# Designed miniproteins, single chains, continued (3): the designs that were tried, part 104

Each design is a single chain, and the fold is of that chain. pLDDT is the mean over its residues in the fold that is shown.

## One batch from the design tools (miniprotein)

Design m11614
Fold by ESMFold2-Fast:
Structure m11614 (fold): chain A 99 residues (1-99)
Amino acid sequence: SNELIFLMMRGMAALSNFFVAKRMLEKGREELALKEAEHAFDIALDMARETGRKDVAEELEKIRSQILKSKDPKERIELIDKAEELIKQAMDEVVSQMK
């Protein structure tokens, strides 16, 4: 289905931006990392809202808030890992419901 393809493409785009954010945090480039993470959250939140996944949107907003409040790059990476796992789980759930 075209809807599934677009959801998977958006999910992969969000994951790609989170990957870049983590690499920037590893390099001490905090401003670039937060910019990339913001792009990832914007994509993921739009996807969650469009698909009616209020549960996913609420959890992503909590993780986003925690990243912004954290001052530790390692904690920020762990929080991004949580956001990635949430997106992957939501994508897997959509795929499973179509089989």
Scores: mean pLDDT 85

Design m11615
Fold by ESMFold2-Fast:
Structure m11615 (fold): chain A 72 residues (1-72)
Amino acid sequence: SMLDEIEKIYDEVERIAKEKNTPELLLLEMHIAAILLGARVMEVFGTLTEEEAKRYLEKVRELYREALELAK
């Protein structure tokens, strides 16, 4: 599922943030966590559409690219 893909990206960003231990990467980790939580809440309430899940996934991919840039 798209939420499973978001969770996989979150796990990878969490690993990078723990390895580098910078405030900027920890904030990106928290931002992705907030998106994942929001998507899960919508899933529980039956309001999460496939199109909305796709928008969340695309946003999380953008944040992942930012995390990779900051990790350099």
Scores: mean pLDDT 86

Design m11616
Fold by ESMFold2-Fast:
Structure m11616 (fold): chain A 67 residues (1-67)
Amino acid sequence: MSDEEKLANAIAALEAGGVPREQAERLARAAMRLSKEGRDKEAAAIIVYGMSGRVELALELARRYGV
């Protein structure tokens, strides 16, 4: 899967979880940066919490991870 396809899929999953488009794009980009750094568990946590409606927690995790 290309990086663009991964980003699009992450955005779609977050929007399906009720995350607004702008925040979904921000969280998906943060998760991709973490994944590129080998931090796949942190990337997955952001997506999972976002999709579960815990958007505030997902945004705080992105900030704490420096993305």
Scores: mean pLDDT 80

Design m11617
Fold by ESMFold2-Fast:
Structure m11617 (fold): chain A 79 residues (1-79)
Amino acid sequence: SLLEKAVEAINKVNEKFGLTVNPLSRSRAPEQREPKQIVALIMHEEYGLSHAEIGEVMGISTATARRYIKAAKEKGLDK
């Protein structure tokens, strides 16, 4: 399911970066930006989710999902 893939992506981000925050929260806090961008990138690149599916799972628009993925790649967060 989409939710299952999202949970796996969140767990990977938390494990890789030592995070304890939920990157799917609707918070606009600066400390949540990069985790959300990394989660979107992992869902797209590793789990094959479309930009629209990522938008649905994260509660954001398809355009925002595209921007998150682009930002993560530009920052080299896909390491």
Scores: mean pLDDT 69

Design m11618
Fold by ESMFold2-Fast:
Structure m11618 (fold): chain A 74 residues (1-74)
Amino acid sequence: MSEEDIEAEALLVAGRIYMVMADKLKDKEEQIKAYEKAIELFERAIELSTNPQLRADAQAAVEEAKKKLEEIKK
C-alpha cells in the first residue's frame, strides 16, 4: 500500500466519522458544515485513490451526504 492509498483510506474513514457526527448534531448550521466537510474528505479520497472499491465506496458516501445536505438546506 502506497502513501496515497493510506491517505485515501484515512480520508474515507474521516469522512464517515463526520457523517456520523453530523447525524447527531441538533444545530442545522453545524450539521450542514459537518456534511460539507464529509463531502470534501470523500472527494479527496476519490482523487487520491485508483482502487475501484474505495472509489465506489467514497462515491456512494458523497451521494448519501449530498442527499442529507439537500434535505437540511430546504
Scores: mean pLDDT 83

Design m11619
Fold by ESMFold2-Fast:
Structure m11619 (fold): chain A 88 residues (1-88)
Amino acid sequence: SMSEEIKRRIEEAKSVGDISRILHDFTEKVLGPREASLLSPSQRLETLYKEGVLTKENLELLKEKLKRFDTPLAKEMIKTINELLEKM
């Protein structure tokens, strides 16, 4: 399933750039390349959550990976992940 494929890619991610690319790639699989390219990383997180690609387990894994990076983008993605986890 896409949820299992994205989990494996998240486990292998080594940078915020890797995570951003993973979110873009899977949003492109769901929405197509044109629409996916118009969304921010946070909007891609919301889309993948709504489509069932990002499960609770995948969101928790993403949060743990992102906590290792001291960047504004990582902090913004963690904020969005926390908001999504509160809905579960």
Scores: mean pLDDT 87

Design m11620
Fold by ESMFold2-Fast:
Structure m11620 (fold): chain A 87 residues (1-87)
Amino acid sequence: DAMDAAPEELEAELAALGKKATVEKEDGVLRYTVETPGITVSATIKDGKPVSLEITLDESAPYTDEDIKRLLEKAKEMGIEPTVKRV
C-alpha cells in the first residue's frame, strides 16, 4: 500500500508509471510535485505519511470525471482528503 511506503519508494512507483516527480525535502516533510499536460498533482508527506494532496487542472486537461474520481479515490485510500482546483 502506498500509504505504508517510504517517500523514496513512492517516487520509484511514480517513475514506474512513466511519471516524473519533483521532490523537495524540508524539516522532515517531503513535497512531491507531478506535472502532466493539463494537470499538476502536489502531495505532502510527513514522517512517511501523506498529509495533503492538491490537484490542479487547466482547461487543456484531457481528463474525464472518471479519471478525476479515480485520483480522488486513490487519495482517500492514502488517508488524505484531496483538494481540486481549476486554473
Scores: mean pLDDT 63

Design m11621
Fold by ESMFold2-Fast:
Structure m11621 (fold): chain A 88 residues (1-88)
Amino acid sequence: VEEKVKKAAEEIKKLAEKIEDPLKRERALAVIEALEWNVKLALERNDVELALLSIEYAKDELEEIIEDPELRKKINEILEEVEKAIKE
């Protein structure tokens, strides 16, 4: 699961680099870094609920930051896959 979280964070960071507004890009990258750290910490603590909550917070923040609907869809799909992996 940790490998899936790391890979997902890397993929989302690459997508976030496509954000043309440098301030929004920096905000998105910060959200993604916080998500990666918080999910890893929660999983080390065996706190599945906290891991899922961290993903929900990141989804909400990224939806506000990312205006491109295609980019938003791709990021949401990646995060949904991580949620499913954590729930299993």
Scores: mean pLDDT 80

Design m11622
Fold by ESMFold2-Fast:
Structure m11622 (fold): chain A 66 residues (1-66)
Amino acid sequence: TERYIKKAEELRRKGKEAAEKGDLQTVQDQLKKNMLLSYTSNVEASKVAQEAADENLEYADKVDAK
């Protein structure tokens, strides 16, 4: 529900902030948390968590490319 959607958005934001700092480990941790949330949530929250996980994966790739 709404609570899980907000959590997914928070994890996405933390991943972006970590990527800006070059902290690949934190980006990967936020990615994993959003992936887990997508598997355990209802359809709407799962979709948002999956999208947030995909964005965190892109951040991890960009940091790793440095």
Scores: mean pLDDT 70

Design m11623
Fold by ESMFold2-Fast:
Structure m11623 (fold): chain A 72 residues (1-72)
Amino acid sequence: MPEIPGLALTASVSEDSVELLAIDTRTGEIVARKTVPLVDGKVDPEAFRKAVRELEEEAAKWAEEHGIPYKE
């Protein structure tokens, strides 16, 4: 689970995919986005875990570039 101060993780489910968003809570700007396809109407746990990790990495890089502290 991403724990970056000033960022919120949001998930939206559709018929064919799950969309993961990292949002700057101060501005409402979307700073990172990942999409995971559904198989038999269910998300693949491995694909979901990979997407969450990639979203966390993008959000952490954005936070570092904008002077927001992020630590392990």
Scores: mean pLDDT 72

Design m11624
Fold by ESMFold2-Fast:
Structure m11624 (fold): chain A 58 residues (1-58)
Amino acid sequence: SLVDELIDKYGVDPIEASKAKQAIESGGSVTLRGGKVIDVSGLTDREEILKKVLSNVV
């Protein structure tokens, strides 16, 4: 799953990964622990969404 991939492959915090999943599924935005805001609204491609999330968590 997307949450498992974020945690296992990229070392994202489980709570933040769950928030990201919810925002992605709703097509909205999410604020991560580091204060970075990830806006995935309008994105439907899984790879593009992952790229957007990862560019703001690493």
Scores: mean pLDDT 70

Design m11625
Fold by ESMFold2-Fast:
Structure m11625 (fold): chain A 68 residues (1-68)
Amino acid sequence: SEFGGEFEEALIKAGLPVGVARSYGDMVDYLISKGYEEEARRAVELAKQGKGSEAVRLLNEQLLKILG
């Protein structure tokens, strides 16, 4: 989706390896598919602001809610 691609691009610009950035982009798309679109959008916005650590933390918190 658009959001996963945007997250991947933001992380690549922040200096993350392409494979790692792609995996996080896929995670964004997965969260959207599970109904966490607002949280996914917020993570993308944080990454675009250079707050990659906060963005990744937010995604992991939402993933734990799906897995728990």
Scores: mean pLDDT 81

Design m11626
Fold by ESMFold2-Fast:
Structure m11626 (fold): chain A 99 residues (1-99)
Amino acid sequence: MQEKLDEVISRVEEVRKRVDELYEKARKIGAPPETLAAVDLARRYADAGVSYAEKAKEYLEKFQKDPSYEKAVNSYIGAAEQAIDAAEEYIRLAEELMK
């Protein structure tokens, strides 16, 4: 679990950086509404990934004291992975729309 959580945290940090870079690029070029919508969705999913990763950390601490929290840890890790995967898809869409 810790290794998976560390991998997810790393991905979350990388995706947030990419979203910030895309947002600044979209602003500089005066991107159309479709591109801005894709960047906004990427940002929202990246923020969700951060939130789920933080909850996974909290529940991992609880799991160390009580095994009943194992499913909660795995659920939040999975939710963070899904949110980051969605953010990466919207990043790709925004990059394609800016070509």
Scores: mean pLDDT 85

Design m11627
Fold by ESMFold2-Fast:
Structure m11627 (fold): chain A 80 residues (1-80)
Amino acid sequence: MKLSEEAKKALEEALKEMKPLIKEVADSLPDPAKATGVEMRALAVAVDTAMEATREGLSYEETKERIVKAIREVVEEAAA
């Protein structure tokens, strides 16, 4: 599956924006395997969300919002 140009830009910017939060939560976990799992899962949901947004023909703003939301949900589950 190919990402749209809008989805590619949204994915890149969302990952840059969320990277510090992902790292902070990962670093807070006592288990290195869980920390790596959070980073990998955050990346996976970001890419999957970008692919779905491409399929739906979403704008840059809508795509970025969905990616950020998906990453936040992964990070919040890991922190709980």
Scores: mean pLDDT 81

Design m11628
Fold by ESMFold2-Fast:
Structure m11628 (fold): chain A 96 residues (1-96)
Amino acid sequence: MVVAPEEVKERIARELSETLGVDLEEARLAVEVHERAVRGELTPAEVEEALAATRDELVRLYLETLLAHLTSPSQEELDARLDELQARTRAVLAEL
């Protein structure tokens, strides 16, 4: 797993905010959560806390996708949850 430098993470957060209209602080939160997930350090409780602090639907969908990976008891349940989240993500992106 590759960890992005802090400068690159800030650039990604700003690009997400500018391109998708996501709040900059929520974009930064999404990038930080993603880095923790890549390092294998992310817990379900941390994702739930991030969801409580998040209002943007795209950021929430991303966090729910991570939560599905961390909490799904079977591959079949994970696949079903991911299919639903992907459909919701496509709907939100179509409204941008």
Scores: mean pLDDT 78

Design m11629
Fold by ESMFold2-Fast:
Structure m11629 (fold): chain A 94 residues (1-94)
Amino acid sequence: SMIEKIKELIEKLEKYRPLVSPELQKHLDDFIRYLKAVEKELKEGKAVPRRVESTIRTAEIILDILEEFVKNGEAKDLTVQKLRDRVAERLAAE
C-alpha cells in the first residue's frame, strides 16, 4: 500500500539522518514531517494522488543520493543545496 511505502521511506530516512551534517539533519527532519503529514492525509482519505506520488518519488530520489554519498564516505559533505540540486537534476532527467 502507499501507506506502507511511506512508512518504509520514513524509516530509511531516519536511519541515514545521524550520518549527515547537522544542517542536512534539520532538512531531513522537515521532510520526514512532511511525509508523516502525507501519511496522515492518506489514512484520513484526504490525500491528493498527485501529491502522494510526487512525494514518494522525491523521497526515493533523496534516499538514492544519501546512499551514494554514504557509500563514498562523503555523507558529511552533502549540503542541503547539493541535495536540492541533485534532486532537481534527477527529476528533470525523467
Scores: mean pLDDT 87

Design m11630
Fold by ESMFold2-Fast:
Structure m11630 (fold): chain A 65 residues (1-65)
Amino acid sequence: KAKEEIAELVAEAKSRGLITPEQAQEIMEYLKKGDYDKVVEIVRKAGLPQELLDKIEEYAKKAKS
């Protein structure tokens, strides 16, 4: 669930032009590996709106451990 939720948020950000296709691909590769810390790092660096950032961080935290 958390992985799917993050993937949907990343797809939304890409469709809205908030991240580049290259950033979206990089995030999805780390998401596939379960490296949630790296996913959060990349979305913060990309400067996503706070609402999407908070949601991604929330799902990443739930998916850890």
Scores: mean pLDDT 80

Design m11631
Fold by ESMFold2-Fast:
Structure m11631 (fold): chain A 63 residues (1-63)
Amino acid sequence: TAVQEARDLLARAREAIEAGDAVAFAREMVQAKRAISRITDPAQREALEKELRELVERAAELL
């Protein structure tokens, strides 16, 4: 599902932050944003958009 795809991509983005890999982080974030845009359930989409914003903030601190 788009929800599962988005979760997997956000998990990879988190791993990229831990590895210090800004290029991998950017790639996974672009793909996660695309997956999130395909989610039809507004509540699930909003929750994943919030998680994506939190990862962007963490990346800005650590990368």
Scores: mean pLDDT 84

Design m11632
Fold by ESMFold2-Fast:
Structure m11632 (fold): chain A 94 residues (1-94)
Amino acid sequence: SKEKEEEYKKAFKIFDLDGDGVISKEELKYYIESHDLAVKLGKILGLDITEDSSEEEIEKLVDAIIKKYDKDGDGKLDFEEFKKLLDDLLSNEV
């Protein structure tokens, strides 16, 4: 559990360029695209995302992620919400 927390903190810190403790939709989209996670996240969320998916489909994926994990509805993910997203990604490797 401690090792996962450290990895999540490292990932969060890399993409939280403003240091305000939240990830915006733009930062989340960059994270997904830079780590080639769109197809994997699409499967987890039940969306038809492929390697040929348009920018519009990727934006729909980002919106679906925010809607699922963002309880406040402000369009941002805090560290706890981001951690839940990463945990779901790691749990789907079986």
Scores: mean pLDDT 73

Design m11633
Fold by ESMFold2-Fast:
Structure m11633 (fold): chain A 87 residues (1-87)
Amino acid sequence: MDERALEILRRETAEALAEARRILESAPEDPVERARLELRAAEIVAEGLLRAAEALEAAGATELAERLRRLAEEELERARRAAEEAI
């Protein structure tokens, strides 16, 4: 289970992190536009974490799935708060 759970986590999060990084690489010097891109990147990461959590829960790793769901919510809330202050 551990190797399978780690593989699922790595696969789902790696794709989301790569996509988020690509978006952030185009971030301009404008703080408002940068905040919007950071929010979009956080949404992509959160979606990846939620997909990983669903796959892990289906595989029986319920505790890890719950931790990833909380992490996704925290990341999205943090990014939205930062964007609201900048925009």
Scores: mean pLDDT 77

Design m11634
Fold by ESMFold2-Fast:
Structure m11634 (fold): chain A 102 residues (1-102)
Amino acid sequence: MEEIEKRLEELVKELVEKLKEGEITFDEAIEELKRKVEELARESGDKELGEELIEGIEKVKEAIEKAAELYLTTGWKPEAPLEEDAEVFFKAKVKELKEKKK
């Protein structure tokens, strides 16, 4: 468990840096996280933990996508400041949606 958490934390930090620099999209970052969770769960033999972590990632993805769409359509923002990493993912999704609109 602790080793999986540490490897995921390292990957999140790398993805946050790439998102800040515009090297990857929000969707690419989420797919990389899911792929790494599946890999680590397979290596550890903890399939149940892997499935739970993927479900958690999908729920966070849906929440960020919904918040980004609300921001673009209504100008709505969370009242509380987001944690730094969460803010980076949110901004990346907003940017992606804006680019699709042309």
Scores: mean pLDDT 74

Design m11635
Fold by ESMFold2-Fast:
Structure m11635 (fold): chain A 59 residues (1-59)
Amino acid sequence: SMDEEARRYEALAREAALAGDAEAAARYTKQSAIAKGDTSPEAVELHGRIGEAEARALA
């Protein structure tokens, strides 16, 4: 389901953030947002920036 797919990407984004991989965290956060039904390019990009910032804060 879309919810299960979003949860998988959310977990991958969390793992990437903990590893300090800002690029991967951003990528997976965007995929999670898309899976949740966020089709706005602006919203998807914002989610990516949040994931990237979280990963950088852990570095």
Scores: mean pLDDT 77

Design m11636
Fold by ESMFold2-Fast:
Structure m11636 (fold): chain A 57 residues (1-57)
Amino acid sequence: SELIEERLAPLREAAPRAYDAILDYILGRISAGAASRVTGLSVATLNAMRRHFEALL
């Protein structure tokens, strides 16, 4: 979704590896646990981010 990529664009510039993991998690390509290991964000934070983006779609 272009909307998700636009909202995460600042992260792509600052932390490309974290951006890729967050995008893959939101798109259902990886687990919250896998994204947490790459980004250092908690599973709860990642779940909140995913719910936010799902509500915008």
Scores: mean pLDDT 74

Design m11637
Fold by ESMFold2-Fast:
Structure m11637 (fold): chain A 117 residues (1-117)
Amino acid sequence: MPSTLELARELYEKYKEKGNVLLVEAETPDGRRFGAAAIVPDKTEEELKEEMRDAARALAQSGAHARAKGITKDGKEIEVEATPDDPPLSPEERERAGRVMDRLIAPVAEAQRAWLA
């Protein structure tokens, strides 16, 4: 199975003309890791950073140390980190972060199915 990083790089090469690549990683205190990637079209660097902050903060609320990476169309990497010590999310912020997380997972799963077919 390709790693999340390998999938993110392949998505970047295929879709760099159409959008930015998002990668989110989180590590729990037990050393378990979560990772996901997605394409985010028609977003500025600042808008991409806001989506990354929302996702990272939501993961950190679960007691994990979270890191989000973005790759712009130019191949530049941007990073956002969140810790459990960050302020708690409002219910609306949690809902918005959940929608971002759903988007991050769905394209990776679809790409895997397409490559196996």
Scores: mean pLDDT 65

Design m11638
Fold by ESMFold2-Fast:
Structure m11638 (fold): chain A 78 residues (1-78)
Amino acid sequence: MKADELSTEKRWLALVLYLLGHSQREIARALGVSVEAVNEIIDAEGLHQLPKSEETAQIFIKAFKIPEERVQELLARI
């Protein structure tokens, strides 16, 4: 179902926004998910140990092939 694809996209977008330095609250609001869901994603991937930087975020954008326009749309909502 379309819901599974949206869940996967939201997971990767949450990781990228977190690495760009956005708070879990800002990410939750932008993606329309709970703060708890954002925290679960961050914890599962061990991102607390990674530097919050544009370089780190760009690595994940390229690795997961996230469209740049999708990232920009969410950043415009924050």
Scores: mean pLDDT 71

Design m11639
Fold by ESMFold2-Fast:
Structure m11639 (fold): chain A 70 residues (1-70)
Amino acid sequence: MGNENVLKAAKYLTEALEHLRNKDYEGAIEAAKKSIEYAKQAIDDGKNVTTAKRLIELAESIIKKAKEKL
């Protein structure tokens, strides 16, 4: 269900932020990509679409920042 996918997207976004804070840039990119995948599933399910889109934007920002540090 879309609600479960949004919660998983948020969980992986939190993990990505933790990796970024700990200077694990590869881990941050991996977790952020997982967040995007679950957020896309939430959009496809038509639930929490606005929240899911915001999670994608935040995850893409993390990927950009992490890649700049590699």
Scores: mean pLDDT 84

Design m11640
Fold by ESMFold2-Fast:
Structure m11640 (fold): chain A 83 residues (1-83)
Amino acid sequence: SSLDVVTGAVELVRRATGERREELLSKLLRDYRDLKQLIKSLDPTSKERQYAQQIVSLLEEKLTELAREEPELAGEILPVLEE
Protein backbone atom coordinates (compact mmCIF):
# COMPACT_ATOMS: atom_id res chain seq x y z
CA SER A 1 0.00 0.00 0.00
CA SER A 2 1.02 3.67 -0.29
CA LEU A 3 1.14 3.80 3.52
CA ASP A 4 3.75 1.00 3.48
CA VAL A 5 5.69 2.95 0.82
CA VAL A 6 5.73 6.01 3.14
CA THR A 7 7.08 3.94 6.06
CA GLY A 8 9.71 2.38 3.76
CA ALA A 9 10.81 5.76 2.35
CA VAL A 10 11.36 7.21 5.85
CA GLU A 11 13.27 4.05 6.88
CA LEU A 12 15.55 4.43 3.81
CA VAL A 13 16.44 7.98 4.96
CA ARG A 14 17.12 6.73 8.51
CA ARG A 15 19.46 3.95 7.28
CA ALA A 16 21.32 6.08 4.70
CA THR A 17 24.45 8.15 5.38
CA GLY A 18 26.25 11.13 3.84
CA GLU A 19 25.18 12.52 0.46
CA ARG A 20 22.71 9.66 -0.12
CA ARG A 21 20.83 10.52 3.10
CA GLU A 22 20.66 14.19 2.06
CA GLU A 23 19.41 13.22 -1.43
CA LEU A 24 16.73 10.85 -0.09
CA LEU A 25 15.54 13.30 2.59
CA SER A 26 15.41 16.19 0.08
CA LYS A 27 13.31 14.06 -2.31
CA LEU A 28 10.99 12.90 0.50
CA LEU A 29 10.43 16.51 1.65
CA ARG A 30 9.73 17.62 -1.96
CA ASP A 31 7.25 14.73 -2.38
CA TYR A 32 5.57 15.79 0.90
CA ARG A 33 5.24 19.42 -0.29
CA ASP A 34 3.93 18.27 -3.70
CA LEU A 35 1.33 16.02 -2.04
CA LYS A 36 0.14 18.87 0.24
CA GLN A 37 -0.20 21.11 -2.84
CA LEU A 38 -2.07 18.33 -4.71
CA ILE A 39 -4.56 17.99 -1.82
CA LYS A 40 -5.53 21.69 -2.23
CA SER A 41 -6.52 20.98 -5.88
CA LEU A 42 -8.62 17.87 -5.10
CA ASP A 43 -12.40 17.82 -4.55
CA PRO A 44 -12.99 17.93 -0.73
CA THR A 45 -15.56 15.09 -1.01
CA SER A 46 -13.36 12.79 -3.13
CA LYS A 47 -11.98 9.46 -1.89
CA GLU A 48 -8.68 10.44 -3.55
CA ARG A 49 -8.41 13.51 -1.26
CA GLN A 50 -9.27 11.38 1.80
CA TYR A 51 -6.56 8.84 0.86
CA ALA A 52 -3.98 11.56 0.07
CA GLN A 53 -4.73 13.18 3.46
CA GLN A 54 -4.07 9.81 5.18
CA ILE A 55 -0.69 9.62 3.39
CA VAL A 56 0.19 13.22 4.43
CA SER A 57 -0.81 12.51 8.06
CA LEU A 58 1.38 9.39 8.17
CA LEU A 59 4.29 11.28 6.52
CA GLU A 60 3.99 14.09 9.10
CA GLU A 61 3.95 11.52 11.93
CA LYS A 62 6.99 9.61 10.57
CA LEU A 63 8.97 12.77 9.70
CA THR A 64 8.31 14.21 13.20
CA GLU A 65 9.52 10.90 14.71
CA LEU A 66 12.63 10.94 12.46
CA ALA A 67 13.45 14.55 13.50
CA ARG A 68 13.15 13.55 17.18
CA GLU A 69 15.32 10.41 16.81
CA GLU A 70 17.90 11.99 14.43
CA PRO A 71 18.39 15.59 15.69
CA GLU A 72 20.86 16.41 12.89
CA LEU A 73 17.93 16.10 10.43
CA ALA A 74 15.54 18.25 12.51
CA GLY A 75 16.77 21.52 10.94
CA GLU A 76 15.78 20.25 7.47
CA ILE A 77 12.52 18.50 8.46
CA LEU A 78 10.82 20.83 10.97
CA PRO A 79 10.72 24.00 8.77
CA VAL A 80 8.98 21.97 6.00
CA LEU A 81 6.42 20.52 8.46
CA GLU A 82 5.71 24.06 9.79
CA GLU A 83 4.73 25.31 6.29
Scores: mean pLDDT 85

Design m11641
Fold by ESMFold2-Fast:
Structure m11641 (fold): chain A 92 residues (1-92)
Amino acid sequence: SPEQIELLNKIIALVKKLAEKTTDPKKKAELENAIQQLEQIKQDLQNAQTPRQITINDFVLTSVISEVYLTTKEDFPEETEEIIKLANEALK
């Protein structure tokens, strides 16, 4: 839906902001990988989806957001909580 795409755009923007602020090369690479996966989910959402495809994308989104959480929670707790909140809204 257009609203899910808007929420995903907000998530991508926040993850990009955290990647830019991250000085650890490994964490930065993990966030850049997460951005690529989120952009792929966004492309999939722009196409007509079956119930199976929706379920798979919800699972992938949950996995990517979990990786972002583990990478960012210690250094950026407030922005990480906002990402989780937006992801939960996108999964509804």
Scores: mean pLDDT 85

Design m11642
Fold by ESMFold2-Fast:
Structure m11642 (fold): chain A 88 residues (1-88)
Amino acid sequence: MPLSDEEILEGMELITRGVLNTILRRASEVASPEQLAELRELAERYVEAKTALSRAVLSGAPQSEIDKLRAEVKELSKKIDELVKESK
C-alpha cells in the first residue's frame, strides 16, 4: 500500500530543512552577513525546488518537467556549495 503523497513530501521537506538548518547554523559562525543572507535565500529556493521535484515525480509528471526541475535543483545546489566554500 503506497504512503500518502503528503506524508512523503512532508518527510522529504523535514530532512532537507534539517540539513540546511545545520549548514546555516554553522555558516553563521564564519560567514559574512552578506554571504549568510545569500545562503539563506538559496536554501529556501532549494527547499522549494526539491519539493516541486518530489511532487512532480510522485504525480507522474512528464519527463521534460522532471528534467527541468532536476536542473533547477542541481543549479541551486552548485550555488550553495560555492557560497559555503567562499565562507571559509
Scores: mean pLDDT 75

Design m11643
Fold by ESMFold2-Fast:
Structure m11643 (fold): chain A 69 residues (1-69)
Amino acid sequence: SPMEEAKNKKILQLHIEALIRIGDIVDDYIARLKAAKSEEERRKIRREADERMRRLSDELKAEVDRIEA
């Protein structure tokens, strides 16, 4: 149906946008690790990157669930 096609296109667009955001998170993570001067700074950078990835995953799931509802 046209409604089903529209939903599928929106879900695909959300996944494409998520891939771009993952790229940004990875680039930031690498840059910050290169600048880090201590093990404590590296641990903080890893925690912040993990939090950003978790938030992105949760946001993507919530948006997909909203479209499918």
Scores: mean pLDDT 89

Design m11644
Fold by ESMFold2-Fast:
Structure m11644 (fold): chain A 90 residues (1-90)
Amino acid sequence: MKKILEEELKKAKEIGDPIAIMQIELLLMYLEKTPFEEIKNYLEEKLKTLGGFSESEIEAFRKRLTEEIIEEMLEEIKEQVLERIEEKKK
């Protein structure tokens, strides 16, 4: 599973798809049981990199990210990615 996601991440980086890169990186962090605090830090860094947001807006966004919201989002992405991989397996 983790190795397959790393392969998909490599493809996304080659294509330069920022959304796919973010989704796969988040899934890898989730599978490694990365603390939710670090996942929030990752998302905060992505918003800072994107630009156009004030520091206070980024802080407000970070505070809105509950563990429950992150978990639900990651579970949906995980199921979709794994379903596509299984479908193409044989």
Scores: mean pLDDT 73

Design m11645
Fold by ESMFold2-Fast:
Structure m11645 (fold): chain A 73 residues (1-73)
Amino acid sequence: GLEEARERGERAVRGIHGEDEEAMERIVAAVERLVVNEEGREHVRKAREAMRAGKGQEASEHLNKAHEATVAA
């Protein structure tokens, strides 16, 4: 549960050291293609901004919210 989430977050933070930025961008682009509403697009935009700031945790959170906005609408 919480320990697996911590480990996943730790790996994401280490990936932000320039190794996983392209992978995050590819995931963001893929999610953007699934988004069907403005709320989801706003979350994709915030995910990109967080990624550029080196905040992979926030980027992942916004990607999840973009997906939720898409399936909940």
Scores: mean pLDDT 65

Design m11646
Fold by ESMFold2-Fast:
Structure m11646 (fold): chain A 98 residues (1-98)
Amino acid sequence: GLSVEEAIGVVLRAIGLLIDFRLAIKKGDKDKALAIIQKMIDLAKELKKKVKDKSKVDEAIKLLEEAKKALEKGDFDKALELVEKAVKLIQEAALKEG
């Protein structure tokens, strides 16, 4: 399980990555946005190792992979929607265990 400190750390990192992602999207920086999604996937995979219920983390990873495909097609609005939903799931998974 996660400690309270580990859960807070995951939430703060996820929020920071979401802010950076929104800024990359606003600037049209597709390469930076893709790199940030990969960092979010890596964060979710590390979280998955530490949580008892993996379902929300698995859904978040799936949404982030779909967001990468949306960005590759130039659909920035869809990518942002998917990333915001994934970040919410990551936060919920971390806080439930902490």
Scores: mean pLDDT 88

Design m11647
Fold by ESMFold2-Fast:
Structure m11647 (fold): chain A 98 residues (1-98)
Amino acid sequence: SAEELLEQIKALIEKIKSLTDDESIHSIIDRLQQHVEELVQAIKAGDDLTAQILEGVIHLTIAVLKLYAKKTGNEEIYKLLDELQDKVDQLVAYLRSQ
């Protein structure tokens, strides 16, 4: 389940990158992927403070990108970012239930 959620998250990230040539968005999305990987490690290590900070950074980054997608009229990127947030939330809930 955790591996499946991580694969779904990575697939959503790659799809978002394929829908825009904006190098700034690519850079932000690449950092977002790194933050998700760091979040998984923090939860597994029991580092709750680092996990809470990374959750906050991920949520804020996705929210800002969604606002940008809405302003530029890119509804597909907006929907993929919404799905990405949902998958991250599912991953966190799953990891904390183990």
Scores: mean pLDDT 88

Design m11648
Fold by ESMFold2-Fast:
Structure m11648 (fold): chain A 65 residues (1-65)
Amino acid sequence: TLPRRAGDMARQMARDAGLSDDDVREASRMAEETVRRLEQQGRATDDDVLMAAQGSVDHVLDRRA
């Protein structure tokens, strides 16, 4: 499913960025919820999945800065 794909992408991106296990879980959860919400409101594309994954990782990184 698109939410699971977003979560998997966010998890990999967060790990590659050297984030903690807790932050990896947070980024993954946030990406999944973002895409799930988009699906409920209309349609989600592969670009939306990528943007949700990247945005979730960036959000977690920004909160650490």
Scores: mean pLDDT 81

